# Designed miniproteins, single chains, continued (3): the designs that were tried, part 51

Each design is a single chain, and the fold is of that chain. pLDDT is the mean over its residues in the fold that is shown.

## One batch from the design tools (miniprotein)

Design m9764
Fold by ESMFold2-Fast:
Structure m9764 (fold): chain A 94 residues (1-94)
Amino acid sequence: MLPDLSEEQQQQLEEMVKEQEPLREEARRRARERGPMDPAEFEELLKKYGEEVQRLKDLVAKNAPKEEIQEAIRNVSILAGLLEPQAERIQAEA
């Protein structure tokens, strides 16, 4: 759940996320084809995902350059795609 952003900030984030949809979808496809991750790889990707999410939050809060925010969104989107099939497996077990 994201905090209440200005209309302009919300639009920018929505556009940036849409630009990264193909990368997220591609990462998800590759993760599905790859199958279950080794526990070490999964833990490493989870940590990296958390770091990239934190970086994105910091960049948005600081009103960083668009290029830096776009790069952070791209990294978050790729990692989300890679983690999504594994998260689905975990949810099925729960």
Scores: mean pLDDT 75

Design m9765
Fold by ESMFold2-Fast:
Structure m9765 (fold): chain A 74 residues (1-74)
Amino acid sequence: SMSRAEQDELFLEALQGLGKVIKEGQARGLSVEEIYERMKEYVEEFVEKNKASEALKQILFSAVELEYKHMKES
């Protein structure tokens, strides 16, 4: 099983990846809704690729929901 330090590193890596998804989507002129779908796809792929825990998956989806809310309020 993955250590806490390894899970923390995965969390930071996932957040960096999500930041890139947002930046690239905005640069391409995608809607907030299209970027939101791409963020969810990124989390699903990241979790599968890295065999991330259910707890980390839930935290990442919570981060996606918070960012989506922030983008809609901007």
Scores: mean pLDDT 86

Design m9766
Fold by ESMFold2-Fast:
Structure m9766 (fold): chain A 74 residues (1-74)
Amino acid sequence: MSAEELIDQAGEAIERGDYETAVELLKEASKKAKGNIDLQMRIIGLILRLVGDGKYDAAREVAKAMNEADKEYK
């Protein structure tokens, strides 16, 4: 599954209220989106949606995964 497919499926999971699946998909997408700013911005958009839905722990977990992936890519 590509980063794009993972992001799309994560968005669908959020729409149906399946936040656990969305977090897992976004964590994998964060690793695959390494070096791709457009995909990274899409993931950030979904993190902001999780925050808007009051899912702060989920949003923090995804943000941490994205930050860890970015630290390895310099």
Scores: mean pLDDT 81

Design m9767
Fold by ESMFold2-Fast:
Structure m9767 (fold): chain A 104 residues (1-104)
Amino acid sequence: KELEELAKKLDDEDVEVRIEALKELGELAKTYPSKVIYEGLLKGALDEDKRVREKALEEIESLIKEGRVDIALPILKKAVKEEKDEELRKRAEELLEEALKLLS
């Protein structure tokens, strides 16, 4: 299954490979939300490399725009708690506020 192969790419040593896998998982999340997609996006949001975490937040922003807050909210709550980069943490907080407004 293509989804399991994408999830494996998130363990790749190459940052660009992990970023590309996040883009593909983000697109699939718009249509086919699953535990594998959720876990993959969460893993990207908590990645050791700032570029990967930034890409995960971009994918989460796209999901919020599509109304897919069911996946976005739990990931953003963890990102706000765990993110040590102040700019990325502020971005995660902004996205969390946007997602919460959709539930109002």
Scores: mean pLDDT 83

Design m9768
Fold by ESMFold2-Fast:
Parts: sequence; C-alpha cells; structure tokens
Structure m9768 (fold): chain A 83 residues (1-83)
Amino acid sequence: SSNRQQSQRYTRLGIKYLQNGDYDQAIQYFQQSIDLDPNNSQSWLLLGSAYLHQGNRDLARQYVTRSVDLDPSNVGARAILSM
C-alpha cells in the first residue's frame, strides 16, 4: 500500500477514537498518519482538534495552522483559528 493510503487509514482510526473521547489514542493515530504523509491536511486539523479537546490551545493552533497552510480552502481549520 502507498504511504498516502496508509496515512488515510490511520486518519480513519484516529477519528474513531476522537469520536469516543479517547484523545490520547486519537493523537497517536493522527501522528502516525502525518509521519507517513506530512501533506495530509485532514490529519493536521484533527490532531489540532484533539489537542483543543485536551485544553492545549497552543498546540491546537500550531497544528490547525499547518492544516490551513496545506489546504487554504479548509473552512473547518479556518473556523478553529478564528476561535
């Protein structure tokens, strides 16, 4: 499988943990996703969202900013940065 496909698989696993409120496991999967494909803007956004849920606003802003840099059309990432 390509690194991009494996990255997307880790993104989907991270989303399941994020939806269950398991932010530590979600962060681990989103980090693995980014390690395989640093251009996966969705995983940068979701990593930021997980840190925001843990109250780490500084890390959340850094990761969401990276998502916007990779995909400036990402309305969800821009909305978080406006908070």
Scores: mean pLDDT 86

Design m9769
Fold by ESMFold2-Fast:
Structure m9769 (fold): chain A 78 residues (1-78)
Amino acid sequence: SEIVTIELLVTAPEDKTEEVAKAVVEALKEVPGVKKVEAEVKGSQALIKITAEKDKVEEAVKKAKEVAAKFGGTVTVL
């Protein structure tokens, strides 16, 4: 399968951004076909880079959005 890199922006209250980003990263690592997850946290935002099989991107994005919402954050696909 073709491997692609996508970027997600996680937004959360500044005091929760690290917790939300960590939860999203841990959940993404459990998605089959996800090869690499990198995160950079800055204040109320985190940039998450996902390297994954192209046919697994939709599942990964859905999982990221669901997990972020449970922890009080929002995910935008860049």
Scores: mean pLDDT 86

Design m9770
Fold by ESMFold2-Fast:
Structure m9770 (fold): chain A 82 residues (1-82)
Amino acid sequence: SLRERGRQRLDEELRGGAEFIAKSLYKQGKESLKKAIRDLAKQRGLTEEEINKLLSLPEEEQLKVLSDMIYEGLREAREAER
């Protein structure tokens, strides 16, 4: 349906935006990547133990985690707008 296609297209746009933001932070350096992960995970209510597990992942996995967290945040912000 048009509604389902519109939702899928927007989801793809949010995913692309999140990946772009995550990659832009990574280009600024490993410290920027780690700081962004810590800040977003803390905002989402993760414990320090959970945050430390994320920060112990390889950089490629950390980039994916950051992208996923940004995507979730963008999606939640959109749902709040309704």
Scores: mean pLDDT 79

Design m9771
Fold by ESMFold2-Fast:
Formats: sequence, C-alpha cells, structure tokens
Structure m9771 (fold): chain A 95 residues (1-95)
Amino acid sequence: GGPLLKMGEGTNALQNGDLEKAREIAEEMLETAKELLEQAQKYLDQGQTGLAQMLARDAIDYALVARQIGLRLGDEELVKEAEEVIEEAQKVIDK
C-alpha cells in the first residue's frame, strides 16, 4: 500500500493503544524508504536522473510516515533514521 494508507493504519494503531503495531508499521515504512533511496542512488549512478528523482520522492513520502509515527512513539532513533533518509533523498532530487 501507499504511504498515506500506512499513515492511516499507524494512526489507528496509536489511537487503539497498539504501540507494537504502530512501531512495526513505522519500521516497515523506514525500511521501504531506505530501499527506495538505495534504488534511487543506483539509478543516479547509472545516469538515469529522472527515475532516480522519482524514487527519491517516493522515499521521502515513506520516510515522512515513519518519522511521524516515530515522533508519536517517542522513538528518537527511528525519527533520526527517517530524517537521514529525507536529507539523502533530497540530495538526489537536487541533481
């Protein structure tokens, strides 16, 4: 599912007090963001700048979901890792 659907699922888990489910969703979103960023960097290295920028934008969308859930959980490391993905993905977009 897309990042908006996962944000809804994560928000519902938080509202229901299912902190473990919320963390699992945030970790899944962060892992997806990292994978998309890795793919973006590989395509950038191959000279496929347009595809790299599209994947980097997708990485930011997933990382923003992870960051938002991480902030609600008070998970400073999860927030930090999500912010790092956003910063690195932004560098790909600026190419």
Scores: mean pLDDT 89

Design m9772
Fold by ESMFold2-Fast:
Structure m9772 (fold): chain A 59 residues (1-59)
Amino acid sequence: GKAIDECVDLAEQKGNLELALTLRSLKDLSDAIIKHYLKIVGKELGEDDLADECIEVLD
C-alpha cells in the first residue's frame, strides 16, 4: 500500500536502489515482517536513519 510506496520513494531518493527493489518484492508480506527486515538491513548497510524512517511510515 501507500506506506511501502513511501519507503520505496525514500530509498530511491537516498540512491539505495537495492533497498527500493527489495521493499517492492516484500509488498505481499506483513508489515511486521517488513519492519523486522528493515531493522536488520538498515543496520548492516549503515542506513539506520533511512530504515527508521521506513519503519515509522509502516506504523
Scores: mean pLDDT 70

Design m9773
Fold by ESMFold2-Fast:
Structure m9773 (fold): chain A 81 residues (1-81)
Amino acid sequence: LSEEEKELLKEFFEKVKELLDEELQARLDTMLSKALSANTKEAVDEMIKELYHLALEKLSEEKKKQFEELLREFTKRMKEL
């Protein structure tokens, strides 16, 4: 992962945390740490898939829409790098 990609990932994660309760925020911190430690695009993609499943299961309809908007922005910016 490039430094720029890591910064985008951290920014995305920070915004997503605002949508989640404290217990789920801790789980997200663990997921992000694992992806950053692996330092591969593949690990990031797997983390994003797991995060998407958590969001669908745990978030309200309104919060899911906010999450999907954040994910679209993040994905677009990552592809532009």
Scores: mean pLDDT 78

Design m9774
Fold by ESMFold2-Fast:
Structure m9774 (fold): chain A 85 residues (1-85)
Amino acid sequence: KIDELLDELRRIILNSGASLPMQVAASLLVTIAKEAIWRGDKEEALSALDGIEGLVREAYEKGEITPEQAERVLKLIDEIKKLIE
């Protein structure tokens, strides 16, 4: 279920050492992705997922998120993208 994957993705980010602004931005992008998927707007959903991916990579480069957390989030994003494409 796409919603379960998006919820797991959000949970990992909110339980990470990522900054509060990053956590808020990622949570908003998860909401945008859910709404876009519900509307059938694949382009908006993919754009939101790309945004989350960028935030996670930045947090990883800053040492705010562990390699294991980053890898898990990126894997979830890849799985979700395959389900909506």
Scores: mean pLDDT 85

Design m9775
Fold by ESMFold2-Fast:
Order: C-alpha cells, then structure tokens, then sequence
Structure m9775 (fold): chain A 80 residues (1-80)
C-alpha cells in the first residue's frame, strides 16, 4: 500500500539520520548530533503512528523497528 511505501521511506530516512549522527560526532559537532537524534526520534514516532493505523503485519514490523531506533537514539542522546 502507499502507506507501507511511505513508512518504508521513513525507516530509510532514520537510517540516513543515524549515519549523519556518527559523522557529526566524529567531527566534534555535538549540536548537529543532538538535532539529528531529535529528528530521528520524531520520524520514528511517525512510523509507529502510521504503522499502528495500517493494521497490517508489515505495519507491525515497522513499528517494532521504529521502537528499536527510538531506544537506540535515546541511549545515544544521553552520551552527548
């Protein structure tokens, strides 16, 4: 469905954000790293909302992935 395609794209965006986060940390840019984590958490929360509303097995899988990303990013946020 178009919703599943949108959710898949948002998951891909979170992966890109995590990559950019590590680049920012490696460059000593803690301000950019913090902003990227906040963006990743926001996008992941959107995935959870849409995945829950999709009422599909794929939607459930996406919510589980997004929750994992939120947990991971919250741990990283506490380290910067």
Amino acid sequence: SSMDDQISQQISQVDDIIGQFYDAINNGDNSTASQLINQGIQTSNQVITQGTQSNSSRGVAYTNIAQGYINYMQQKQNQI
Scores: mean pLDDT 84

Design m9776
Fold by ESMFold2-Fast:
Structure m9776 (fold): chain A 62 residues (1-62)
Amino acid sequence: ANAAGAAARLAARNAGAAEPPDASTPEQAKEHAYRAVLASGGSEELARRAGEGAYKAAQSMM
């Protein structure tokens, strides 16, 4: 739970987006980081990069 949330927050911060809600799985971390970037006006490319980064980071922390 905490690892996925931390990964999503880190990915969103790296993309310059607002802090996403807590995530409990790598898949949720990916989705939350992706949505946070889009909600902040980021591009689809940036959102995808943030989501992939969050997914990989969450997997490595779990």
Scores: mean pLDDT 71

Design m9777
Fold by ESMFold2-Fast:
Structure m9777 (fold): chain A 75 residues (1-75)
Amino acid sequence: RTDAVVEAARQALLEAGASPETAEKIAGDVRRFLEANPDADAETAANAVRMIASKYVDKETAERVAQAVRDALEA
């Protein structure tokens, strides 16, 4: 679960044009959140990921990453 969700976030960042370094930083923060919050639902996780990503990338990219995480958790 966690690995698939983290990979979805990384791919969404790279597709949006984020650097590999930025994608790895955000993916690492997302992994830490999911490991600390294993029972987080898709909405809670997506909201947290949007907030994490917004520290590094623009709002549009952060929303795209949050959606990718939501979709991965609902799959």
Scores: mean pLDDT 81

Design m9778
Fold by ESMFold2-Fast:
Structure m9778 (fold): chain A 94 residues (1-94)
Amino acid sequence: SLWRELERAAEEGASLEELAELLEKLGYHEVAELLREFEKALKEGNLEEMEEVRERLKIAINKILDEDGSEELLRAFEAIHRHVEKLIEEVKAK
C-alpha cells in the first residue's frame, strides 16, 4: 500500500521531495507542501523556519489523525516526524 511505501521511504531517509510526492498521491496536499517548505528552510540553513514548519507539520498531522485512526497512517506520520527531527538535530550540530 502507499502507506507502507511512505513509512518505508521515511525510515530509509528518502528525500523530502520523494516523501511529499507520496503524500500527494495519498491526498495529503497540506502535509506535502509543508515538507517542501521544510526542505527550502533546510537548504537555506534557517533553523528558526525549520522549527516553525515542524510545529505546523505536527498540527496538520494531528488534525488528520483525529479524522483517521488507522495504525498504518499513524506509523507513516511517526516515521516522517522522526525524519524531520533528525534533520533539525543535524543542522543544530553544524
Scores: mean pLDDT 82

Design m9779
Fold by ESMFold2-Fast:
Structure m9779 (fold): chain A 88 residues (1-88)
Amino acid sequence: SMEREREEALRRALEALDALIAEAEALLAQSTDPALQAKLQQLIDDARAAKEYIEANREKFSVEELEAAVRAAEGARQLMLQLAAQAA
């Protein structure tokens, strides 16, 4: 059903955001580079805001929109890892 597919996509989107936040917080705790710290904090703030928005509006998102949120979180994770590698 569409509702089941949306609930599965919603769960995946929230899990992707939670994983991104946890990894960014771990990198932030290990970082001594102020520029990387600022970028990681912005990423954490943006991901938390996205999660809160999705949770507040969970019935309003399509599967396609939730799948786009997963891809956006994955893209942010890749960018985060590139920035961390450059700062090391």
Scores: mean pLDDT 87

Design m9780
Fold by ESMFold2-Fast:
Structure m9780 (fold): chain A 63 residues (1-63)
Amino acid sequence: MLSREQALEALDRLLTATRDSSPEEQRRIGEQVLKTFEQRGVPQSLLDELRQRFEEAIKEIES
């Protein structure tokens, strides 16, 4: 199971790796990663936190 710290680090790396991608592509990749976290037993509360942080980061790029 991914720890909260590992999940947050993975999200940060994802945002860094996809920074040159469109917001649409970033959302697509982000949803795939979150699905993988869910399959690896990450709690729903942490998944919700990660999704919120990811969406906030993309919205900041869009603005």
Scores: mean pLDDT 76

Design m9781
Fold by ESMFold2-Fast:
Structure m9781 (fold): chain A 120 residues (1-120)
Amino acid sequence: SEVEALLQRLLDTIRGIIRLVEEALKNYNDKEKVMELLDRAIADVDNAITLVEYLLEHHPEFDKEAGEQILADLRRIRELLEKAKQAVENGDFDNAKKILEEIRERLREVEAQVEALLAS
């Protein structure tokens, strides 16, 4: 179905963002590299938000409660990515690392939610 195809695309996008965040965590004191990775992660989160909004608007068969939870979690992740970016810009690499670890945990929760929707 189109819902399954869009959920698979969402899952692939979330997994891509996790890889970018893990790379940022490995290089958290490399300002230039982390800023590039964070900008890519923000763009990919914006794409994921758009996919979930499309599913909620155009597919009444899509789990509205699960979709709204995923959307809320993605918006929070986006805000945390901007905060991580500001911490890196300010040279606060210890705080940036802490925020990136929280982002990774939240992305893993979103990944599990999307996997559960695909399994149902």
Scores: mean pLDDT 92

Design m9782
Fold by ESMFold2-Fast:
Structure m9782 (fold): chain A 75 residues (1-75)
Amino acid sequence: DDYERTLRRTVDDLGRRSPEEAHRELADHYFGLGEEYRRKAEENKDDPELTKELLEKARRYFELGRRHRRLAEEL
């Protein structure tokens, strides 16, 4: 998961900032990835297996975005 590795490095950098700010940045990042994978799924709708895989990735990233948004709000 190249994107997850990139985000882990971003988390390390943001860890120098406040935890609330780090979680806000991560939420935005994950929502962006979710939208990107949802768009890719629409572009590849003629390939059911690929579409399913892309939608699973989008769902996972949207879930991560919601979790980090909640953490930022509750800190």
Scores: mean pLDDT 77

Design m9783
Fold by ESMFold2-Fast:
Structure m9783 (fold): chain A 74 residues (1-74)
Amino acid sequence: SLSDQAEAAARAALAWARAMLAHLRRNGEPVSEMQTLLAALEAEFARLAPLLSPAARADVERGIAEMRAEIAAA
């Protein structure tokens, strides 16, 4: 279904963004690069959110919140 495809896309985007954040942190890249990555993920999530189940939406929102906290601590 379109909902299943949107959930898969949202989870894949979150997983990729988390891996990229880890890469940026390991390389000592500036916080501005990490913020740009988070903004891109948030924009993609906003686009997909209407197609997501409440559970999938909550999972992705939690992941985004965790990334935001990690960037704030960097």
Scores: mean pLDDT 88

Design m9784
Fold by ESMFold2-Fast:
Structure m9784 (fold): chain A 87 residues (1-87)
Amino acid sequence: SSEEASLPEEVKERRRRLAREIAGALYNAVISFAEMLKKRAEELKAAGVELSESAQKNLEENLADAERLRKEAEEGTARVRAELAAE
């Protein structure tokens, strides 16, 4: 809203820093989640857990989705950083 345009520069700077911190935290959460899923899949394989063909395919699809979300989070974080730098 145009109301934010009248905020003191100190307030705007705090908001920009908070936005970066939130974006960074979300990025790191997505990365950690993707890494956890990969590690869990490796642990299941190492333990000799025999998954059905359907379960293996679902796991592979979930790992692919997690990797896609990780890349989207990296791109989103880079975009937010560029936008905050351009203000």
Scores: mean pLDDT 73

Design m9785
Fold by ESMFold2-Fast:
Structure m9785 (fold): chain A 81 residues (1-81)
Amino acid sequence: MLVEVPEELAEALREAALAAIRSDDPNAVSLGMRAVAALVSAELGDLEAARRDAEAVAEESTDPEAREAARRAIELIEEAE
């Protein structure tokens, strides 16, 4: 039932989560949880849900590292379809 997530995608989502949680953003915890939700959704094969949560992190986070990692995850999800 679980889809095996490419390691590169899993790394990008973990990087986005850690960068978001460690940022000084008032929404740091919420954004970090969205990145974790994206990873879980990807592992369950729901790439559309994973992409939406990754897009939220890329657009709403004030941390450049979190935004870059989330954008990389989006590109990998789009490629995987």
Scores: mean pLDDT 79

Design m9786
Fold by ESMFold2-Fast:
Structure m9786 (fold): chain A 79 residues (1-79)
Amino acid sequence: SHDQTVLTSAGLVLEWLEAQAKDPSQSPEEREWLREQAERLREAIQNRDLATLRELIAEVAEKYPDEAALQQALAEAQA
């Protein structure tokens, strides 16, 4: 279902955010932003808030336009 596709895409974005939040090459400010987005996304997944999930996926994908995995997640969430 489309709902399941959005949830799956959100899960992939969450995994990416959590991995990047632990990356020492990121600035402390960037890591804090990534952690905050991960918590927002986790809460939206828990609540099955598809509208918020689509918005958060778009926000993260916009910030990292060169990240193929994020652009793919955005395309699938918007389909």
Scores: mean pLDDT 86

Design m9787
Fold by ESMFold2-Fast:
Structure m9787 (fold): chain A 120 residues (1-120)
Amino acid sequence: MEEEDRELDRIAAVTQRALDAIDNGDVEGAKQALDEMIKLAEEVKERIEKGEHRPRVVAALANASATLAGKFGVGDEYARAQAERDRILANPDMSPEEQLRAVDTAIEALKAAKEAVEKK
């Protein structure tokens, strides 16, 4: 499996673990999955900063962050994540600056979702 496909599989698997943990009331499991997703997003950001082109992975992170922020009811961060996701869907040919903006938005939404879980 090439590295990008592995990153996409990891994003999907971690997103599902977070959703399953929330549905089961497993706060610690949800926090662990969100921490793993934040780490994945930060690793992707480092790769983009080094000049790698990762639009498919960035799109997957944007979709995952919007889904998780929406599930946790984090209104402002959800709205920003949803707007970035919708922007990427309309124009998937992202510049490096657009990729960095999208991954930063994803990281903020995931951090807000984690904070919301801790308050439940």
Scores: mean pLDDT 83

Design m9788
Fold by ESMFold2-Fast:
Structure m9788 (fold): chain A 90 residues (1-90)
Amino acid sequence: MNLSEKLNSLPEEERQKLLDEIVKTFKKIDERIDSLKANGEITDEDVEEIYKLFNKLLQEGKSVEEIEKTLNKHIDEVIKRNKERKALEA
């Protein structure tokens, strides 16, 4: 069951709670992305890749917890990759 189908099948109150949890979780991710971009740790291309991954996970019907975990792991890998690249290409 995809997220849209699940949301549509829930009572209105439960749907609102799930939406609030989604918004709260993704606001944390957005704040982290903004901070990393401001510090020069990630690029505009990295941000686009992260949002593409988010959309893919959302379409696959992943839970909020799974999406948050997967996105944070990917962000950590991007930071590491960019740090190593800067050391090599200084």
Scores: mean pLDDT 76

Design m9789
Fold by ESMFold2-Fast:
Structure m9789 (fold): chain A 125 residues (1-125)
Amino acid sequence: DDERKKLFEEAKRLVEEGKYEEALELLREAREKGLPMDADEILLEAKAYIGLGKYEEAIRLLEPLVEVDPRDVEGLVLLGEAYFGLGKYEKALEYYRRALRVAEEQGDEELAERARENIERVERS
């Protein structure tokens, strides 16, 4: 648990610093060690793939996650970002609108605002 938390915190810091390849290396190490990968770790890995422009890899991680938890606002936003990166604007808009609806229902003003900003970005494209 301590080793898992330490690797996850370090990977999260690397993603925040834009060091996506280094973050993915740590997350790969965690998987090779058989450490559990919860939704938060999967979302972090997907963020790193999106940062690298590896949108198809991010979608492969996120679609099963959102199928299990269709109210995962962060997962819905990241799916929208990945589809936007692929130029699939209608699909991106679908996920962002779903994220906005769920975030508003949950009272998550920060995620709701991020979803609105992403919708506006797609509509300008």
Scores: mean pLDDT 86

Design m9790
Fold by ESMFold2-Fast:
Structure m9790 (fold): chain A 67 residues (1-67)
Amino acid sequence: LTAKQKALLSLAGVTETVTRDSLAAAISVLTGWTLEEAKALIDALLGTNDEILTREQAVAVIDAVLA
């Protein structure tokens, strides 16, 4: 499985929510960025209001990173 497929499969198991920390870890694995850089991207795309994200928001961030 590719890194993208692994990240998407980990999120596919989440029916409602994902944490910023878990999404940042997935982005770090996909891109080689630090966890702090991944969190900064999440904040830039989704804002800083919630630490818990929907699966759709998480998938959108991953798609933006891989575009």
Scores: mean pLDDT 68

Design m9791
Fold by ESMFold2-Fast:
Structure m9791 (fold): chain A 94 residues (1-94)
Amino acid sequence: SASEREEMIALFRLIAISSGLYVGKKSKNKDLAVAAMEDLVELAEKYNFPEELIEKARELLEKMKNAKTDEELKKVIEEGLELIKKMIQYIKER
């Protein structure tokens, strides 16, 4: 169905965003991590994820923009990766 196709596209995009966050973490590149998190917020809004997940994505984007150290950036990226896992589970359970 069209709904199943949209869910599969969302799943694929979540995996791609996860890869971007992982690269940002390994390269210590805040700009890459922010771009990946901006993509996550756009995806969550476009595919009408639950408000709580959209809000969490926005909170993590702001924390990421405000990260002052590599340690702070790493922690926020790890929270973003955990949020992506929750979003993947949400899609699979629908």
Scores: mean pLDDT 89

Design m9792
Fold by ESMFold2-Fast:
Structure m9792 (fold): chain A 95 residues (1-95)
Amino acid sequence: MLSREALERDARRIIEAAEERLAALEAEIAELASQSGPEAERRRASLYAAIGIEAIAVDMLLAAARELGADPEVIERLAEIRERLRALAARAKAA
C-alpha cells in the first residue's frame, strides 16, 4: 500500500497542474473574445478541441478519485475544474 501522505501529495500535484492548464485556457479564450476574423475563428476551434480533451481527462480523474475514496476537498476541486471547463467549451463554441 502507498502511504496516504504520498497519495495526497500526488493528487495535489495533479489537481494543481489541471488548475494551471484551465487558467491558461480561460485566459486565451478571454483574449480571443473581442477578436474576429479567420485567424481568431481557427484559434477558437483549436481551443475548443483542447478544452474537450482536458474535460475528458478531468472526468477520468474525478471518477478515479470517487472510486478510491479520495478526500472530499479533492473531489470538490476536480468537480469545480470540470464545470469551469464545460462553461469554457460553451464560450469557445459560441463564436
Scores: mean pLDDT 78

Design m9793
Fold by ESMFold2-Fast:
Structure m9793 (fold): chain A 87 residues (1-87)
Amino acid sequence: MSVEQLKEELTALLTKIGKLDEYKKYIGPLAKELAKRGLSVEEFLQLPTEEQLKILKEAGIPEEFYKVLLDMSIHLGVEQLREVVLK
């Protein structure tokens, strides 16, 4: 799957669940926080839930957005989520 196809599927999913604007607002801060910590998206998702929530809080991202990330990870897969976050 190309990055363009991933963006199309992600946009369709986020539009369906009403979270597209939240994604656009928080994906940049998340990517920056993960880069600052030297963490990949895969490594972040392998951390205990409490540690993931702490990282989101320190990035200024609400806990509700964590559920959006989990839904995207389940639907798209971790490797596909990595491509979207790192772009």
Scores: mean pLDDT 70

Design m9794
Fold by ESMFold2-Fast:
Structure m9794 (fold): chain A 60 residues (1-60)
Amino acid sequence: GTVQAAEILQLMRAGDLEALIDLLRSQGVVLSESEIARLKELMETDPLRAAVFALRLASR
């Protein structure tokens, strides 16, 4: 399914990792513990790279 990029970006701007993970899982995205940890790290250190990573996860 297609995940809405705008919703992903909104949750990332809010720093709401739990809601972002829930959104991705609701779209059938399989997330590993290491992918969740990487997403959290990128949201804190590199928001642009975090956005790209989240969008790539959503496209699976």
Scores: mean pLDDT 78

Design m9795
Fold by ESMFold2-Fast:
Structure m9795 (fold): chain A 61 residues (1-61)
Amino acid sequence: SELEEIARWAKENGAVSEVNDVVLETQAYWEEHPDMSPEERVALMLAKLQELKEAIRKRLG
């Protein structure tokens, strides 16, 4: 899955804590917004993780 690929990438690039923070923040948002569909929840998580991945890529050069 895309989440498993991101988790592996995070371990290889020292970004595990940053990925965990995004995951926990997104899960908290889901709890506050119970009207979100499963598809919307997954899309939000993936979008935030992709933003983090791009930010880390820019930081690493």
Scores: mean pLDDT 80

Design m9796
Fold by ESMFold2-Fast:
Structure m9796 (fold): chain A 84 residues (1-84)
Amino acid sequence: SLKDKILEEMKKMGIDPDKATLSDVLAAMRSVLGLTGDESARVLEGVKKKLGVKYPDDVVDADKAIDAGLESVDELEEEKKKKA
């Protein structure tokens, strides 16, 4: 699954899932999904809102952060369709 690819990317980057920050999870998602800088910033804002975290350096549950990130990507794709 896409989530499994992101978890594998985190492992390849040397990120410990039990100590992963929101920035660490977003970096792995950006690598797997090919997000632009602007898309990454919007996904970060979405995840912060969904998880109730305030800072990108906050330690997060990697599994929940990936789920929130993928939902934020889906929301971004829907927004792109509405602007087209």
Scores: mean pLDDT 80

Design m9797
Fold by ESMFold2-Fast:
Structure m9797 (fold): chain A 110 residues (1-110)
Amino acid sequence: SAREEALVRRIREALEEYLKEKGVKNLEVEVRVEENPVTGVRTVEVIVTNKRTGKKVVLRFSPTALVPREQLRAVIDLQIEAAELSEEERKVVYEMAEIVLRIIAEALAE
């Protein structure tokens, strides 16, 4: 939908600007909406790629509700070593998750 396309674009642009401002060159970000074909539940997926290895961290958000920060951090922590990201890059992924939560919160208040 136009509203979801606007949300995805807003998230993508904010994350790309954040990485640029921080001088982070090893991370690539993709943002998409996935739909469960059985339930119709829609999820905003943020995919962070380690450009050295091609390995990925996948973060899933609701477009209609805020997920707890502690759950997002736990999901990030489970993926960081497998994606071969450093502790500094873990911090960057945490900050990207916070940016996404803020954008979703602002969209829900509109």
Scores: mean pLDDT 84

